# Designs tried in a protein design run: designed miniproteins, single chains, continued (3). Part 22

Each design is a single chain, and the fold is of that chain. pLDDT is the mean over its residues in the fold that is shown.

## One batch from the design tools (miniprotein)

Design m8786
Fold by ESMFold2-Fast:
Order: sequence, then structure tokens, then C-alpha cells
Structure m8786 (fold): chain A 78 residues (1-78)
Amino acid sequence: NEELEQLQQELKQLELSDEKQELLLSVTQELLEILEKSSSAQEFTKKMLDVLEKHELSDEEKTVIKKVIGKKAQEKFG
């Protein structure tokens, strides 16, 4: 989907390993499912932060995911 394609493009700029790219794509897919099931922006934001913390991602990795998923969240709730 568009969000995963955008993430993959952003990850190429960070020059991450294939394994790390697969992890970030997997986390983003999980967050998209959570976004679909969430009833409010506040609920989604809380769950997103929990998921990002669980996977022990770097600040740069978190920023890329937040950028991609945040756009979709704004479309749903904004």
C-alpha cells in the first residue's frame, strides 16, 4: 500500500539493513491495523507509542514510522 511504499523509500535514505527494513515494515503494518481499529486519535497515539517502545526502535526509525503512519492517522481523524 502507499504507506508501506513511502516507508520503504524513506528507509532507503537511512541505508538500513534488509532485516531492519523488514522489521520496520512489519511494525508499520501492525500500526496500520491498530489505526483501523482505533476510535480516536488519542487511543491510536497511545497504542502507537506502546508498539514503538516494545520493538526497541531508534529515534530515527521511530521518526520515519511516525511520519508515514501520522499522515494516514491525520486522514482518518483530522
Scores: mean pLDDT 78

Design m8787
Fold by ESMFold2-Fast:
Structure m8787 (fold): chain A 102 residues (1-102)
Amino acid sequence: MEEVREELERQLAALEAHLRARGRPLTDAEAEAVVDGFLEALKEAMERLKAAGASDEEIREVVEEALARLRGILLDAGAPEALVERLVARLREELERYIEEL
């Protein structure tokens, strides 16, 4: 569990650094692309947690922690709050459906 959390935080930190280095606000299309890419990373993390014997509740905790961090990164990168809330809500819904398939 800790190793997967550390990997997700490294990916999120790299994303934050990349967006900061650009020096301009995220467009709607860029924010959507970031979220779509991170969805695949979260699915991989969920599969690794399940293989390591994590419960569905423990997997949900890791996902919610990562979603909160992603929300902060997108807002700091200049994405509109309404867009960020919509994208995070959609991502949470997709991940909840995915966890039931694990």
Scores: mean pLDDT 84

Design m8788
Fold by ESMFold2-Fast:
Structure m8788 (fold): chain A 56 residues (1-56)
Amino acid sequence: GLSLLKRIAKHEVEELAKKYNVSKEEVEKVIEQIDKATTPEELSKIVKEFEKKAKE
């Protein structure tokens, strides 16, 4: 269900944050967005946008 997808999304964000040395404050903001997401499509977009921002 959505709860499992949110857990996976949080894990991916945490791994990307460690890889690209993203600040704790930025990670917390993204985790909040994940918690507020209501669809799998929103979760995918949040993770993709975070990865793009972390790489730049």
Scores: mean pLDDT 83

Design m8789
Fold by ESMFold2-Fast:
Structure m8789 (fold): chain A 79 residues (1-79)
Amino acid sequence: LLEEAIKLIGEAAKAAKAGDLEKAIEYARQALRLAEQAGAPESVLEYLRKAIRALEAGDVETALEYLEKAGKLLLAQQS
């Protein structure tokens, strides 16, 4: 679950950088569901929710910052 969530965060970031906001939102929403199922900290879930809102607003730069923060926290949790 956590490893899959991290992978989906990466896919969301790649899609956002490519300008595919629809896919970026889909991947970010999937990552949020998997992170919730894995019992990720509320801070991770908040960053993913903020990333999704930024993507919905077309704010790719802000979305990428929040996706990065969520990914870093999830990687630390796997240690």
Scores: mean pLDDT 84

Design m8790
Fold by ESMFold2-Fast:
Structure m8790 (fold): chain A 65 residues (1-65)
Amino acid sequence: SAAERERLLEEIERLLTRAHILDPDNPRVQELAAELRRLIAEGGSVEELRRLKRRVEDLLAQLEA
């Protein structure tokens, strides 16, 4: 749904912002941010956004450890 898509985008942006604050020069953070921009530009699916969210969560957990 559109509401689910908007929620996922907001959640991913929030997670990426935290990751960027923790390590702004991390190439993996930059890769995931670029992937989010690509999915927004190309109209990526809710499932693609869920996969990206999981990848960002996994990275953020490593950075916060």
Scores: mean pLDDT 84

Design m8791
Fold by ESMFold2-Fast:
Structure m8791 (fold): chain A 99 residues (1-99)
Amino acid sequence: AEAEAHRERALAALERAAELVRQGADPEAIRAELAAAATHLVQARAAAERDGVLTEAEREALARAFEALGEIQGQLDDGKIDRERMLELLERAREALRA
């Protein structure tokens, strides 16, 4: 339940980030939602690991989500925002977490 609750909160943060990207919001607002998503993913992994239920599939899903978040963070850091690519990466992260 704890790991699942954190995954759901991460998904919600990613959905908010996607909406901010669609609206052309300030990069700092997008960063805040990505940071929230990353925090919840770390907490989800820690909870699953503590309970001895961190499966290989869950590790792979989390790794894929973190990779997508890293690519988005790179775009924000270099100031060259590709909105369509960002939305694609956000959807990849969300799909990994829903699997």
Scores: mean pLDDT 84

Design m8792
Fold by ESMFold2-Fast:
Structure m8792 (fold): chain A 85 residues (1-85)
Amino acid sequence: SEEEKKELELLTLANVAAQLRLDRIEGRTWTDEERKARVERIKKAVENFLKYSDERTKKIAIDFAKTVLDAFPPELVEEARRLLA
């Protein structure tokens, strides 16, 4: 159960990253509201994953979230980093 929850949270992070990359490839532009909503989704997935993870997995999840957030405009990245902290 806990193992499955960890896998689902990791898949959620991966799916968000894949969707952002796909939208970029297709030339889709995100509104500020859409980008903010994706950032909030990433934050929630990271927070949930960290509750069930050892120190090593925790670091990986945070590093992954930062990598995805760095694809956003600077103003949204700073807001998201505050939320993740």
Scores: mean pLDDT 62

Design m8793
Fold by ESMFold2-Fast:
Structure m8793 (fold): chain A 86 residues (1-86)
Amino acid sequence: MGEGYEKLKKEIEEKGKKAIKDIEEASEEKLDEVYEKNIEELKKLLEELKELYQLTHHPAYLELAKLVEEKIKEVEKVYKEKKEKL
């Protein structure tokens, strides 16, 4: 998959980067809300990619789903580390 794959990959990377930045910049009072919002968006994208893989069996969707799972883990790590420093 050409242009569509590269576009989705960029979108996933940008969403992960935004989520990390939003968490790092969040106030103590808003930290949980910011984390929940960003993680929910990533989980929704993951579910959509898993559904596309189940319907099409195209390895590109499996690779993109794995990338989203990696971004979710990175976001969870940043959130936990920030919470431990409060």
Scores: mean pLDDT 84

Design m8794
Fold by ESMFold2-Fast:
Structure m8794 (fold): chain A 89 residues (1-89)
Amino acid sequence: LERIRELAKRAVELVPEAQPYADRVIENVEKALATPDLEEARRYFAEAVRAVGEIQALLEKAGKTDEANRIGGEISTVIRELLAEKEAA
């Protein structure tokens, strides 16, 4: 989760308009980790991934395609790892 916060902060520093999507990523990941219901966790992780897509779109519009790919890719990878861990538990 700390890595997601660091990456989200970096995206907001590059494009301030990303702040509400960064907040939505963090909120949904925290809810996904807190819930014991796997179906609820999947829904929260899906909402987090949608918010990551919005962050990437904003970075791309700002001409920061490399940062969009790196930040979005890293956040999405961490989300997939967290979901896999929760599904295995």
Scores: mean pLDDT 84

Design m8795
Fold by ESMFold2-Fast:
Structure m8795 (fold): chain A 76 residues (1-76)
Amino acid sequence: APSAEALALHEEGVRLYEEGRYEEALRKFDRALALDPNLAEAWANRGLAYEALGRHEAAQGDRNAALQLDPDLAKA
């Protein structure tokens, strides 16, 4: 199960992303993934933040990591 801290950091990252604060969102997702690298949604959402910042190669890497952990994310 993901740690409560990793889940909270992921939720903070999603909120920052929705506010358009992409670089701050990345820092929260980085911390969440450092605590729980199996948190597939954090990989996917960090990829979206990289894409928003024009970091296409980093976004593709994170998308691939998310899909490897949870193939159902491809349906979104």
Scores: mean pLDDT 86

Design m8796
Fold by ESMFold2-Fast:
Structure m8796 (fold): chain A 66 residues (1-66)
Amino acid sequence: GPLEELEKRLEELEREVVRLITEGRPAEAVALWRQRMEELIAAFPEFREELEAMRARSEADLRKLV
């Protein structure tokens, strides 16, 4: 269902972001995460509030990395 598809896409995004950070590319990791989160919010409107809250929390966390 939509939840399982969203969870899979979030897991894939997390792996890509972690890989970029591990490779010493935190600015690219932040840019990728921002772009993909905007796409996910648009693609999964039933989870918009949860995704927007996650985006806000992650923006605070990502500011600590760069």
Scores: mean pLDDT 81

Design m8797
Fold by ESMFold2-Fast:
Structure m8797 (fold): chain A 63 residues (1-63)
Amino acid sequence: SALWAELRARAAELVANGQATAMSWDDLMARMGKLDPFERAALAMANVMAAGGSLATPGAPEP
């Protein structure tokens, strides 16, 4: 579905902007609680990708 492509694109933007990082569960939950459902999903995806995954972005982080 188109939704997954949109979520992935948004997550990639968050990673590229440095807004997705390995943050504590408390910080993540507090931040997610202020967002719309789409932005919550995108942030969660971006955070997981930034912590250990790789996206199609130049200079993807490594452990």
Scores: mean pLDDT 65

Design m8798
Fold by ESMFold2-Fast:
Structure m8798 (fold): chain A 63 residues (1-63)
Amino acid sequence: MSPEQKEQYKELVDKGSDALHAGDLGKAADYYEEASKVLYEGDPNSPKGEQLKAAAETLKALA
């Protein structure tokens, strides 16, 4: 994963956490889903990508 992809990932996770703190589960899910995609670009079998995708799906189910 490139340094630029790592920065993008961190920004998306931060935005997701901010949305979650604001109570916007749908936006939090969207940001975590985009963050998982960045991880999958570097490693298609990323365990962290799978965890974030699962978290996003859970948030969408609650929204």
Scores: mean pLDDT 82

Design m8799
Fold by ESMFold2-Fast:
Structure m8799 (fold): chain A 88 residues (1-88)
Amino acid sequence: MEELRLRAEELMAFALMAVSIATKTLEPEKAEELRRLADEAVRAVEAGDLEAAAEHLEEAARLLREAGQEEEARVLERVARQLRELAE
């Protein structure tokens, strides 16, 4: 369990880096929503709910695609997929 948690935290570090990059170029309202979704994903990982964490990151990726942040959206989609794989 500890090893699984550490791996999930490492994946989240990549997601949070993408969020940080995107936040610098998003309009304030979208940046706030992105940070909220990222916080929810972090809380889900801390609770051991990797599927919920993946869902929050998928929501964040959709927001980024709508804002034209394709590269950051792809990072979040990849992390979400890997979190789902860890859950099984």
Scores: mean pLDDT 85

Design m8800
Fold by ESMFold2-Fast:
Structure m8800 (fold): chain A 70 residues (1-70)
Amino acid sequence: MKELKERAEELEKKAKEGDARAQLELGQIYRLMGKLKEAREYVEKALKLAKDPGLISFAKQLLEEIKSLE
């Protein structure tokens, strides 16, 4: 979808700057688009950078969901 592509491009810039939340949102968007490999890569990057318990829990949940779809 056009909206998802535009949002992904915006988030990709922030994700490259080390924004763990942006990386998680990218992972979620790529999962919705069926790009499971890219989705997993971004969620794994977010998990390594995230310091907040909430972000870590969300990243782990997304990883399990993505792996279930692979």
Scores: mean pLDDT 78

Design m8801
Fold by ESMFold2-Fast:
Structure m8801 (fold): chain A 58 residues (1-58)
Amino acid sequence: DAVERAIALIREDPAHAPAALRLLQETGDPELTARAREAFRLLRADPSRVEEAVALLE
């Protein structure tokens, strides 16, 4: 599951957010892609907000 892999990457290291975003974009789901972009923007602004970013993907 792309969402589970993306969440695991972000929880391991928020610096992996670009890789997680790419995985979710490859699903072709526009709603999931929009949430992934929001999660990426949040982590780019504040890497400590990992659980908030994860909640956007669930």
Scores: mean pLDDT 81

Design m8802
Fold by ESMFold2-Fast:
Structure m8802 (fold): chain A 69 residues (1-69)
Amino acid sequence: SEKEKKEKEKFRERILEKLKKELGLSDEEIEELVKRVENGEAADESNLEEAIAQGMIRIIFGVEKAIEK
């Protein structure tokens, strides 16, 4: 439903905003990480911040799936 879609979007925005603030990532960097997670690509092991951000984005995907029921 539209309400469930809006709730998932709100949760996603909240977590991505925290990632931008806490890790100092730009909007472009966040979008790139989201694309990588959607494509099932692994994080660069040499970049700890990217690995953490990818992990958090995967948690968002899991929560979005749970909200859909």
Scores: mean pLDDT 68

Design m8803
Fold by ESMFold2-Fast:
Formats: C-alpha cells, structure tokens, sequence
Structure m8803 (fold): chain A 73 residues (1-73)
C-alpha cells in the first residue's frame, strides 16, 4: 500500500506541475490526494468489500480532478 500511495502522490504532483500549478500547490494537493486515497482504502478494508488499492486510486484521482479545476480558476 505505501509504495502505491507514494506512486499516486508523485503522479498527482507531476500532473499538476504539467498543468502549470506552482510547486507548493502541486505538493500540497499531492499530499492531500495520498491522504484521501489512504482514507478510502481503510474504509474499503473495514467494509470487507472492494480492492483497497482501487479505492486509494479513486480517491487520489478525485483530488487531482478537483485540484486541476481550482488551478484553472
């Protein structure tokens, strides 16, 4: 899980930097994405259903989508 979250954090940061976000914004959004992904993975594990890695990715992507929209504003 940790390696998967580290990869998601890196991907979110890279995507935001490519979109023209500041380094500080990209880093904060990436950390938030990893934290949210972890929270969804923990919920999936507690419910005994779904793949925690899939839940983590879904959470991270949701934060990335939101951050990209905010960066465009």
Amino acid sequence: MEEHLERLEREVREELLKAGASEEFAEEAARTAAKFGRALAEVAEAMGSGDPEVAAEAGARAILAFALKVNES
Scores: mean pLDDT 82

Design m8804
Fold by ESMFold2-Fast:
Structure m8804 (fold): chain A 87 residues (1-87)
Amino acid sequence: PQQLLEGARQAVRNAIEAIENKDYEKALTYLEGAKQLLDEAERQGIDSPELREAREAVDKAIEAVKNGDFETALEYARRALEALERL
């Protein structure tokens, strides 16, 4: 549903801003929120290459934040947003 995808886009945008501001706890919260919204979108029947790309990118961004690799986290968060904007 459209509301889940819009919510995921906003959550990823918020995560990007948080990473840029070095607020990594907040970034992780937003990325985890985006993951939940994207998982629900897939459960509700949205299945596309762009959604799969976005989900993979969000998962990689979460992993990178947890590992302290904030440059990689920002790269993957931006990739997730690009995929979601093409959806």
Scores: mean pLDDT 89

Design m8805
Fold by ESMFold2-Fast:
Structure m8805 (fold): chain A 108 residues (1-108)
Amino acid sequence: SEKKELEKRLIEKLKESAIEFIKEITKKLLKILEEKKDYEKKEKVEKLSKETIEKIEKAESMDEIIEILKEYLEKLKELNAPEEILKEVELFIEQVEALKRMVDYVLS
């Protein structure tokens, strides 16, 4: 159906946006960790980024992308990421959830 085709295109665009967002967050975190010389956390952040991007690429729904992003946030909290970074991730998740509510309303 035309609705399913639109949903697929929206999911693809959301995946691209989420991957780019994770890359930007990772870049910011790696800069902070490099300045602190925390090479162990740097490797963990790089691994987390790679695994999260791979999960997003395989996601088939907006709900899966939201859950992957929530897991990413929790893992960043476990790594003691700065509160400014955590807030950016939380705001991005809220924006994705708002987008899903709007899409669900329009396509219902």
Scores: mean pLDDT 88

Design m8806
Fold by ESMFold2-Fast:
Structure m8806 (fold): chain A 105 residues (1-105)
Amino acid sequence: MIEKNIKKLEEELKKDPNNAVAWNQLGGGYYLLGKYEEAVKYYEKAIELDPNNAEAWGNLGLVYREGLGDGKKAAEYFRKAAELYEKQGLTRQAELYRNLAKEAE
């Protein structure tokens, strides 16, 4: 359940606040609850700790597009995710996020 996962992640981050993966997952939990401001905060924390986390950049794009209605900012984050996926050799993911960026503008 989302709420139980959030509580476990909050407990984990209390012990290890530098766990970028856990911050990204926490952002996802709050996004699924419709808590977009908290989702942004936690995704931004994940990116501060690991700026190469393509998933966190893509998730920020989704929050701005679907939660906050900012298509231009969403497109910017989707392009960053695409760039990072391409650098990782994940060409299909990069193509997906390039298309999401084009659609968000």
Scores: mean pLDDT 88

Design m8807
Fold by ESMFold2-Fast:
Structure m8807 (fold): chain A 65 residues (1-65)
Amino acid sequence: MRFPTEEEIERMLELLRERGLTPAEASDEEMREILEELGLEDVSPEIARLAVGAYEVRKENKEKL
């Protein structure tokens, strides 16, 4: 298992938006489908959720600093 890149995280967020889902609303099955579509089968749904959370914190911190 590996951690996704920022670009891969952004693509996951785009696919979630196309499905009308936030990361919090997406099931593990839905996250797995998105990861499969992106060719990221080596990333687990749990790691994908963590990566999205870290990405959001990073974006918000630039706004606060």
Scores: mean pLDDT 74

Design m8808
Fold by ESMFold2-Fast:
Structure m8808 (fold): chain A 65 residues (1-65)
Amino acid sequence: SEEEIEEAEEKMQKLAEELGKKIPEEKLPEFTEIAVEISEKIKNGADPEEELEKLKKKLEELIEK
């Protein structure tokens, strides 16, 4: 539903704000690409919670490197 998509977008924004501070400047383009890809999948009817978990995992991998 639209409400679930909005909630997922809010959670994505919070994750981006918290994890974005830890992401090296050199990896910001990769971070942006991942965020856009996940956002587009959610808008196209993918499960918001599942896509949000994928986003978190990918961002954590980006920070660890």
Scores: mean pLDDT 74

Design m8809
Fold by ESMFold2-Fast:
Structure m8809 (fold): chain A 81 residues (1-81)
Amino acid sequence: MKIEEAERLIREAHRAALAGDLERAEALLREALRLLEEALGDSPLTAGAYGLLAQVLRRLGKDEEAKELEERALEILEEAA
């Protein structure tokens, strides 16, 4: 299932981030987001994945892109409330 695959990718991204491989963590989180967006669209789970990707992007110095993802996550959560 797309959600289970996305969860697997998120776990692998967490492992990559712990190992200091931030570029791999970014790639894995982007693929997980693609799967979550296809399965659920704008959902709290998708918003959570945006937040995780934003944290990785900030560690990579991609602050502007991280801010855009943080704003998108908040927009999704506000629409769900």
Scores: mean pLDDT 83

Design m8810
Fold by ESMFold2-Fast:
Structure m8810 (fold): chain A 55 residues (1-55)
Amino acid sequence: MLSKELKEKIIKEAKKLREQGLSGNEIAEILSKKFGVKFEDVADVIMEYIKEENE
């Protein structure tokens, strides 16, 4: 599992990229490379963020 600090950074960047119209898969790919984190871990963080936003 990623650290809380890193998860929050990923979520903030993901929000900006979603506002620009990028897909979740594109966002996860970009952020996995940017933060040096596995694609699967970034994708999980983004999916959790999307669920939180829809509450």
Scores: mean pLDDT 77

Design m8811
Fold by ESMFold2-Fast:
Structure m8811 (fold): chain A 79 residues (1-79)
Amino acid sequence: MKEELAEKARELNEEGILAYLQGKYEEAAKLFEESIRLAREAGDKELLALSLYNLAEVYKKLGKEEEAKKYLEEAKKAA
């Protein structure tokens, strides 16, 4: 169900934020990537934009500016 997918996407996004705050950037990236996949399947544009924005912040912390910019642009288009 789309509602279950959106719920799981939100939960994964929250787990990703916690990993990010702990400096676990590779774990945070994986969690945000899974959140993005589920948000897309659910058709939840707001969760998709939020998770894409958070993934961009992870890539910025990893010094991957070009990847960060791409995800930030996708986040702006999804919102």
Scores: mean pLDDT 86

Design m8812
Fold by ESMFold2-Fast:
Structure m8812 (fold): chain A 70 residues (1-70)
Amino acid sequence: LLDEIAKKYGINGPSAESELENGDTVRLKVSGSSAGEGPTKYVLVKETADGTIEIKVYENGKLVYEEKRK
């Protein structure tokens, strides 16, 4: 899921994962930044404990794609 969307948007940099206190898991993948100011593109996938998946893609700090699936 994360890798498929990252590939579609050209996001090929490092990834990170965090588990929240409520059991939700957040995964992030970013495009490499050569300029020192954050990533220019990143994809965020949130998986809730009930199996809902929320996907967001950001470019230059703005939300460009959003999907929610179960």
Scores: mean pLDDT 72

Design m8813
Fold by ESMFold2-Fast:
Structure m8813 (fold): chain A 94 residues (1-94)
Amino acid sequence: MAAAEEKAKNERLKERMKYFLEGIKKAAEGKYEEAKEYLEKAGIKIEPSDKSFEEQVEELVKKLEAGEEGSITEEFLKELAEAYKKAKEEGLPF
């Protein structure tokens, strides 16, 4: 019974991560409006924060694992988009 609940939670996390990755891909393509739509589907808001990139990553992971709504800054999204572009140029499979 507990295993079935964990499986459902993991499937939800997988779906959220899929939308989050699509949001980053759209941002990397310069399609920020579409990127925001995918982030909303992942349960992630874009809002201002004084938190560092590392703090935002740590909090976002914890929120996603807990099945809670997360938040990131526009600066964080831009940094992820730049990292994705660089990784794609280097031939990494995304």
Scores: mean pLDDT 76

Design m8814
Fold by ESMFold2-Fast:
Structure m8814 (fold): chain A 60 residues (1-60)
Amino acid sequence: MEEEIKKLLEEAEEAIKAKDYGKAADLLMRTARILAKQGNYEKAAELLDQAAALREKAGA
């Protein structure tokens, strides 16, 4: 799961660089769900807030 989190965060960063804000938001939401399942609710909440901001930029 930690390797999955790293890959998802790297993919989200690449999506942001490509200005694919919708994809970046989806990747951050997936990462947040994994962190919440692990009990890391603070980090999960941070990623959900970031995903919401990215979705606003994507127009969705």
Scores: mean pLDDT 81

Design m8815
Fold by ESMFold2-Fast:
Structure m8815 (fold): chain A 92 residues (1-92)
Amino acid sequence: GPAAEEGAEAFKAAAEKAGLKAEVRVEGGRVTATISGANISQQFGALAGAVEAELRGARAEVKVSGDTVTVTLEAPSPEIAGAGAKALGKGL
C-alpha cells in the first residue's frame, strides 16, 4: 500500500530540510535511501540501530561510500517500512 511511499517521502523531505541530498526508493516492505552531505555516516549508523531496536521485525543496513550513505530498511510490512523511514527522518 501507500504507507511505505508516504514514509519514504517524509524521510526525503526531512533529509532535504537538514541540508542533505536525498533519493528514496520504495519496493514493498523495502525502503532504500541514498543520502549525500558532509559527515553524515556516523549519524546514520546510530539511527539505523535505533530503528531496528524499536520496530520489531525491521532490519536496517547502512553502507558508506565517500560522502554518500545508503540506508536500506527491510520490514515485514509496508506499514512498518513507512514508520521506519519516518523515524529515520525525524533523527535528522
Scores: mean pLDDT 73

Design m8816
Fold by ESMFold2-Fast:
Structure m8816 (fold): chain A 80 residues (1-80)
Amino acid sequence: AGLTFRLTLEDASPADVGRLFAGLREVSERLGAEIDIDVLRAPPPGDHVGPLEFEVTISAPTEAQAEEAARRVRELVAEV
């Protein structure tokens, strides 16, 4: 099963971006789901804060696994 959605962080720092992508890798590995990320907009490198927009595509053997992975990704974004 597959699920695609977009996420936006209005005030993301480069450190927030790094932490988010590290967490996404951990979710993928723990749930056995394939998570592909297309970055549509990112803050410049350095101490700049700005919008981060990305599209997440989750592929898993069942719809329930894809939905659980999506839920954990959304929870991770809310903690940034």
Scores: mean pLDDT 76

Design m8817
Fold by ESMFold2-Fast:
Structure m8817 (fold): chain A 68 residues (1-68)
Amino acid sequence: SIEDEINKLIEEAVKALLEGNFEEAKKLIDRAKRLILQALDDGKLSEEEAIALMKKMGEKYKEALEKA
């Protein structure tokens, strides 16, 4: 599903951050954000689902950045 693809990108971004690959992490997060917005526009995600995914992404990224 589109939600699984977004979650995979978030996981890969977290991994990149923990490995010290900040440039790759930024690209993956930007890609995840773009995919959320595109899926919302395409009607594949509700507004509530998109907000929840963006919040989850921000929280996981912040936690990983603090550990990197």
Scores: mean pLDDT 83

Design m8818
Fold by ESMFold2-Fast:
Structure m8818 (fold): chain A 58 residues (1-58)
Amino acid sequence: SSAEQQALEQARARGDAAMALVKEMKEELAKRGIDLEKLSPVEQGELFARLLAERAAA
């Protein structure tokens, strides 16, 4: 029970962190003048991958 509750809490924390990261990435792309609404889901994913690579290289 406590282990299951702890696992659920950790999963929620990871989800919240992932959502916060996506929000930050969208804000960064918007600052660069990139209109995500005009891009396909594949193109959006490619831009997120590039931004993550830039952050990892910094």
Scores: mean pLDDT 77

Design m8819
Fold by ESMFold2-Fast:
Order: structure tokens, then sequence, then C-alpha cells
Structure m8819 (fold): chain A 50 residues (1-50)
């Protein structure tokens, strides 16, 4: 659920909120490769906007 919400927020350009949801998904399943990759991608985009 957190992963799906994160993807929705990411598509809306709500990067900080998307990162929070991906962190939540990764906290529930630390081996979730998709959540890890998406979180890294969002963090890179946030760094580029700063």
Amino acid sequence: SALARGVELFNEGRLEEAAEEFERALAEDPDNELARVLLEGVREQLAAEA
C-alpha cells in the first residue's frame, strides 16, 4: 500500500511525500528492491531541485 501511494505521489510531482511512502514501504520490507530503487530515484530528483 505504501509503495502504491508513493508511486501515485511521485507521478503528481510530490517528491517529498513520495519519498516518505517509499521509506515506509522499505521499512516494512527491507529487501523490497523496487521500493529501494524508487526511493533512491526520488532522493536524486530532490537533490537536483535543491
Scores: mean pLDDT 81

Design m8820
Fold by ESMFold2-Fast:
Structure m8820 (fold): chain A 62 residues (1-62)
Amino acid sequence: EEEAVFAAIDELAAERGLTPQQRADISAVATREGLTPEQIRANPDAVLAAAEKLRAERDARL
């Protein structure tokens, strides 16, 4: 289950050319929201948007 989630994140990162930091943000979002591999594959743009928001919130705290 957990391995399948990380595999879906790895596929998305490779497909979209994501940085290691962006990949970590996606992993954090997937963990927080309890996302399934199917949800990540079905709507990758929504997952990317959530990770972008998390990154912006982190930057605002610095």
Scores: mean pLDDT 77

Design m8821
Fold by ESMFold2-Fast:
Structure m8821 (fold): chain A 88 residues (1-88)
Amino acid sequence: MAKEELLEIADSLPEDNTVAREAVRQLAERVEKLIKVIKEKGIDSPEAQRLEAQIVGLILIVLSDGGAEYAQKVLRVVNEAVEEAKKE
């Protein structure tokens, strides 16, 4: 599950990366909401587009504080979750 994978990534971040850790925890909540919105209203809904913008912002925070490796890990989980939600 995307939320579980994201929380594992947050826990794997160095303790000093408190901003990136919180950003990944916020990503877990936003991704869960995005999956629900995609299933209920579709990927093209205004609510889905707003959540996608918020998710991009959080990934940029992870990149800034946590570095490229952690940003790529969270981006992979997000992309896999979105593609799975689109499948039916």
Scores: mean pLDDT 85

Design m8822
Fold by ESMFold2-Fast:
Structure m8822 (fold): chain A 63 residues (1-63)
Amino acid sequence: MAAELRAKGEELLEKGEEAWLAGDLRTAAQYYAQAAKYFEQAGDLKSAANARAGAELARRFAE
């Protein structure tokens, strides 16, 4: 189960990356935030913190 939650987080990070490359920073922030929640549920606090940082950065550049 934890491995499945982590895999879901990784999938959402990839979608966030695609949105970032497309210039859709608000959508990228949403995917990164969702990825962080899945990593938290998996107990992967480092990946969760990294995903949250990505979401915050995307929000900052979306202004």
Scores: mean pLDDT 83

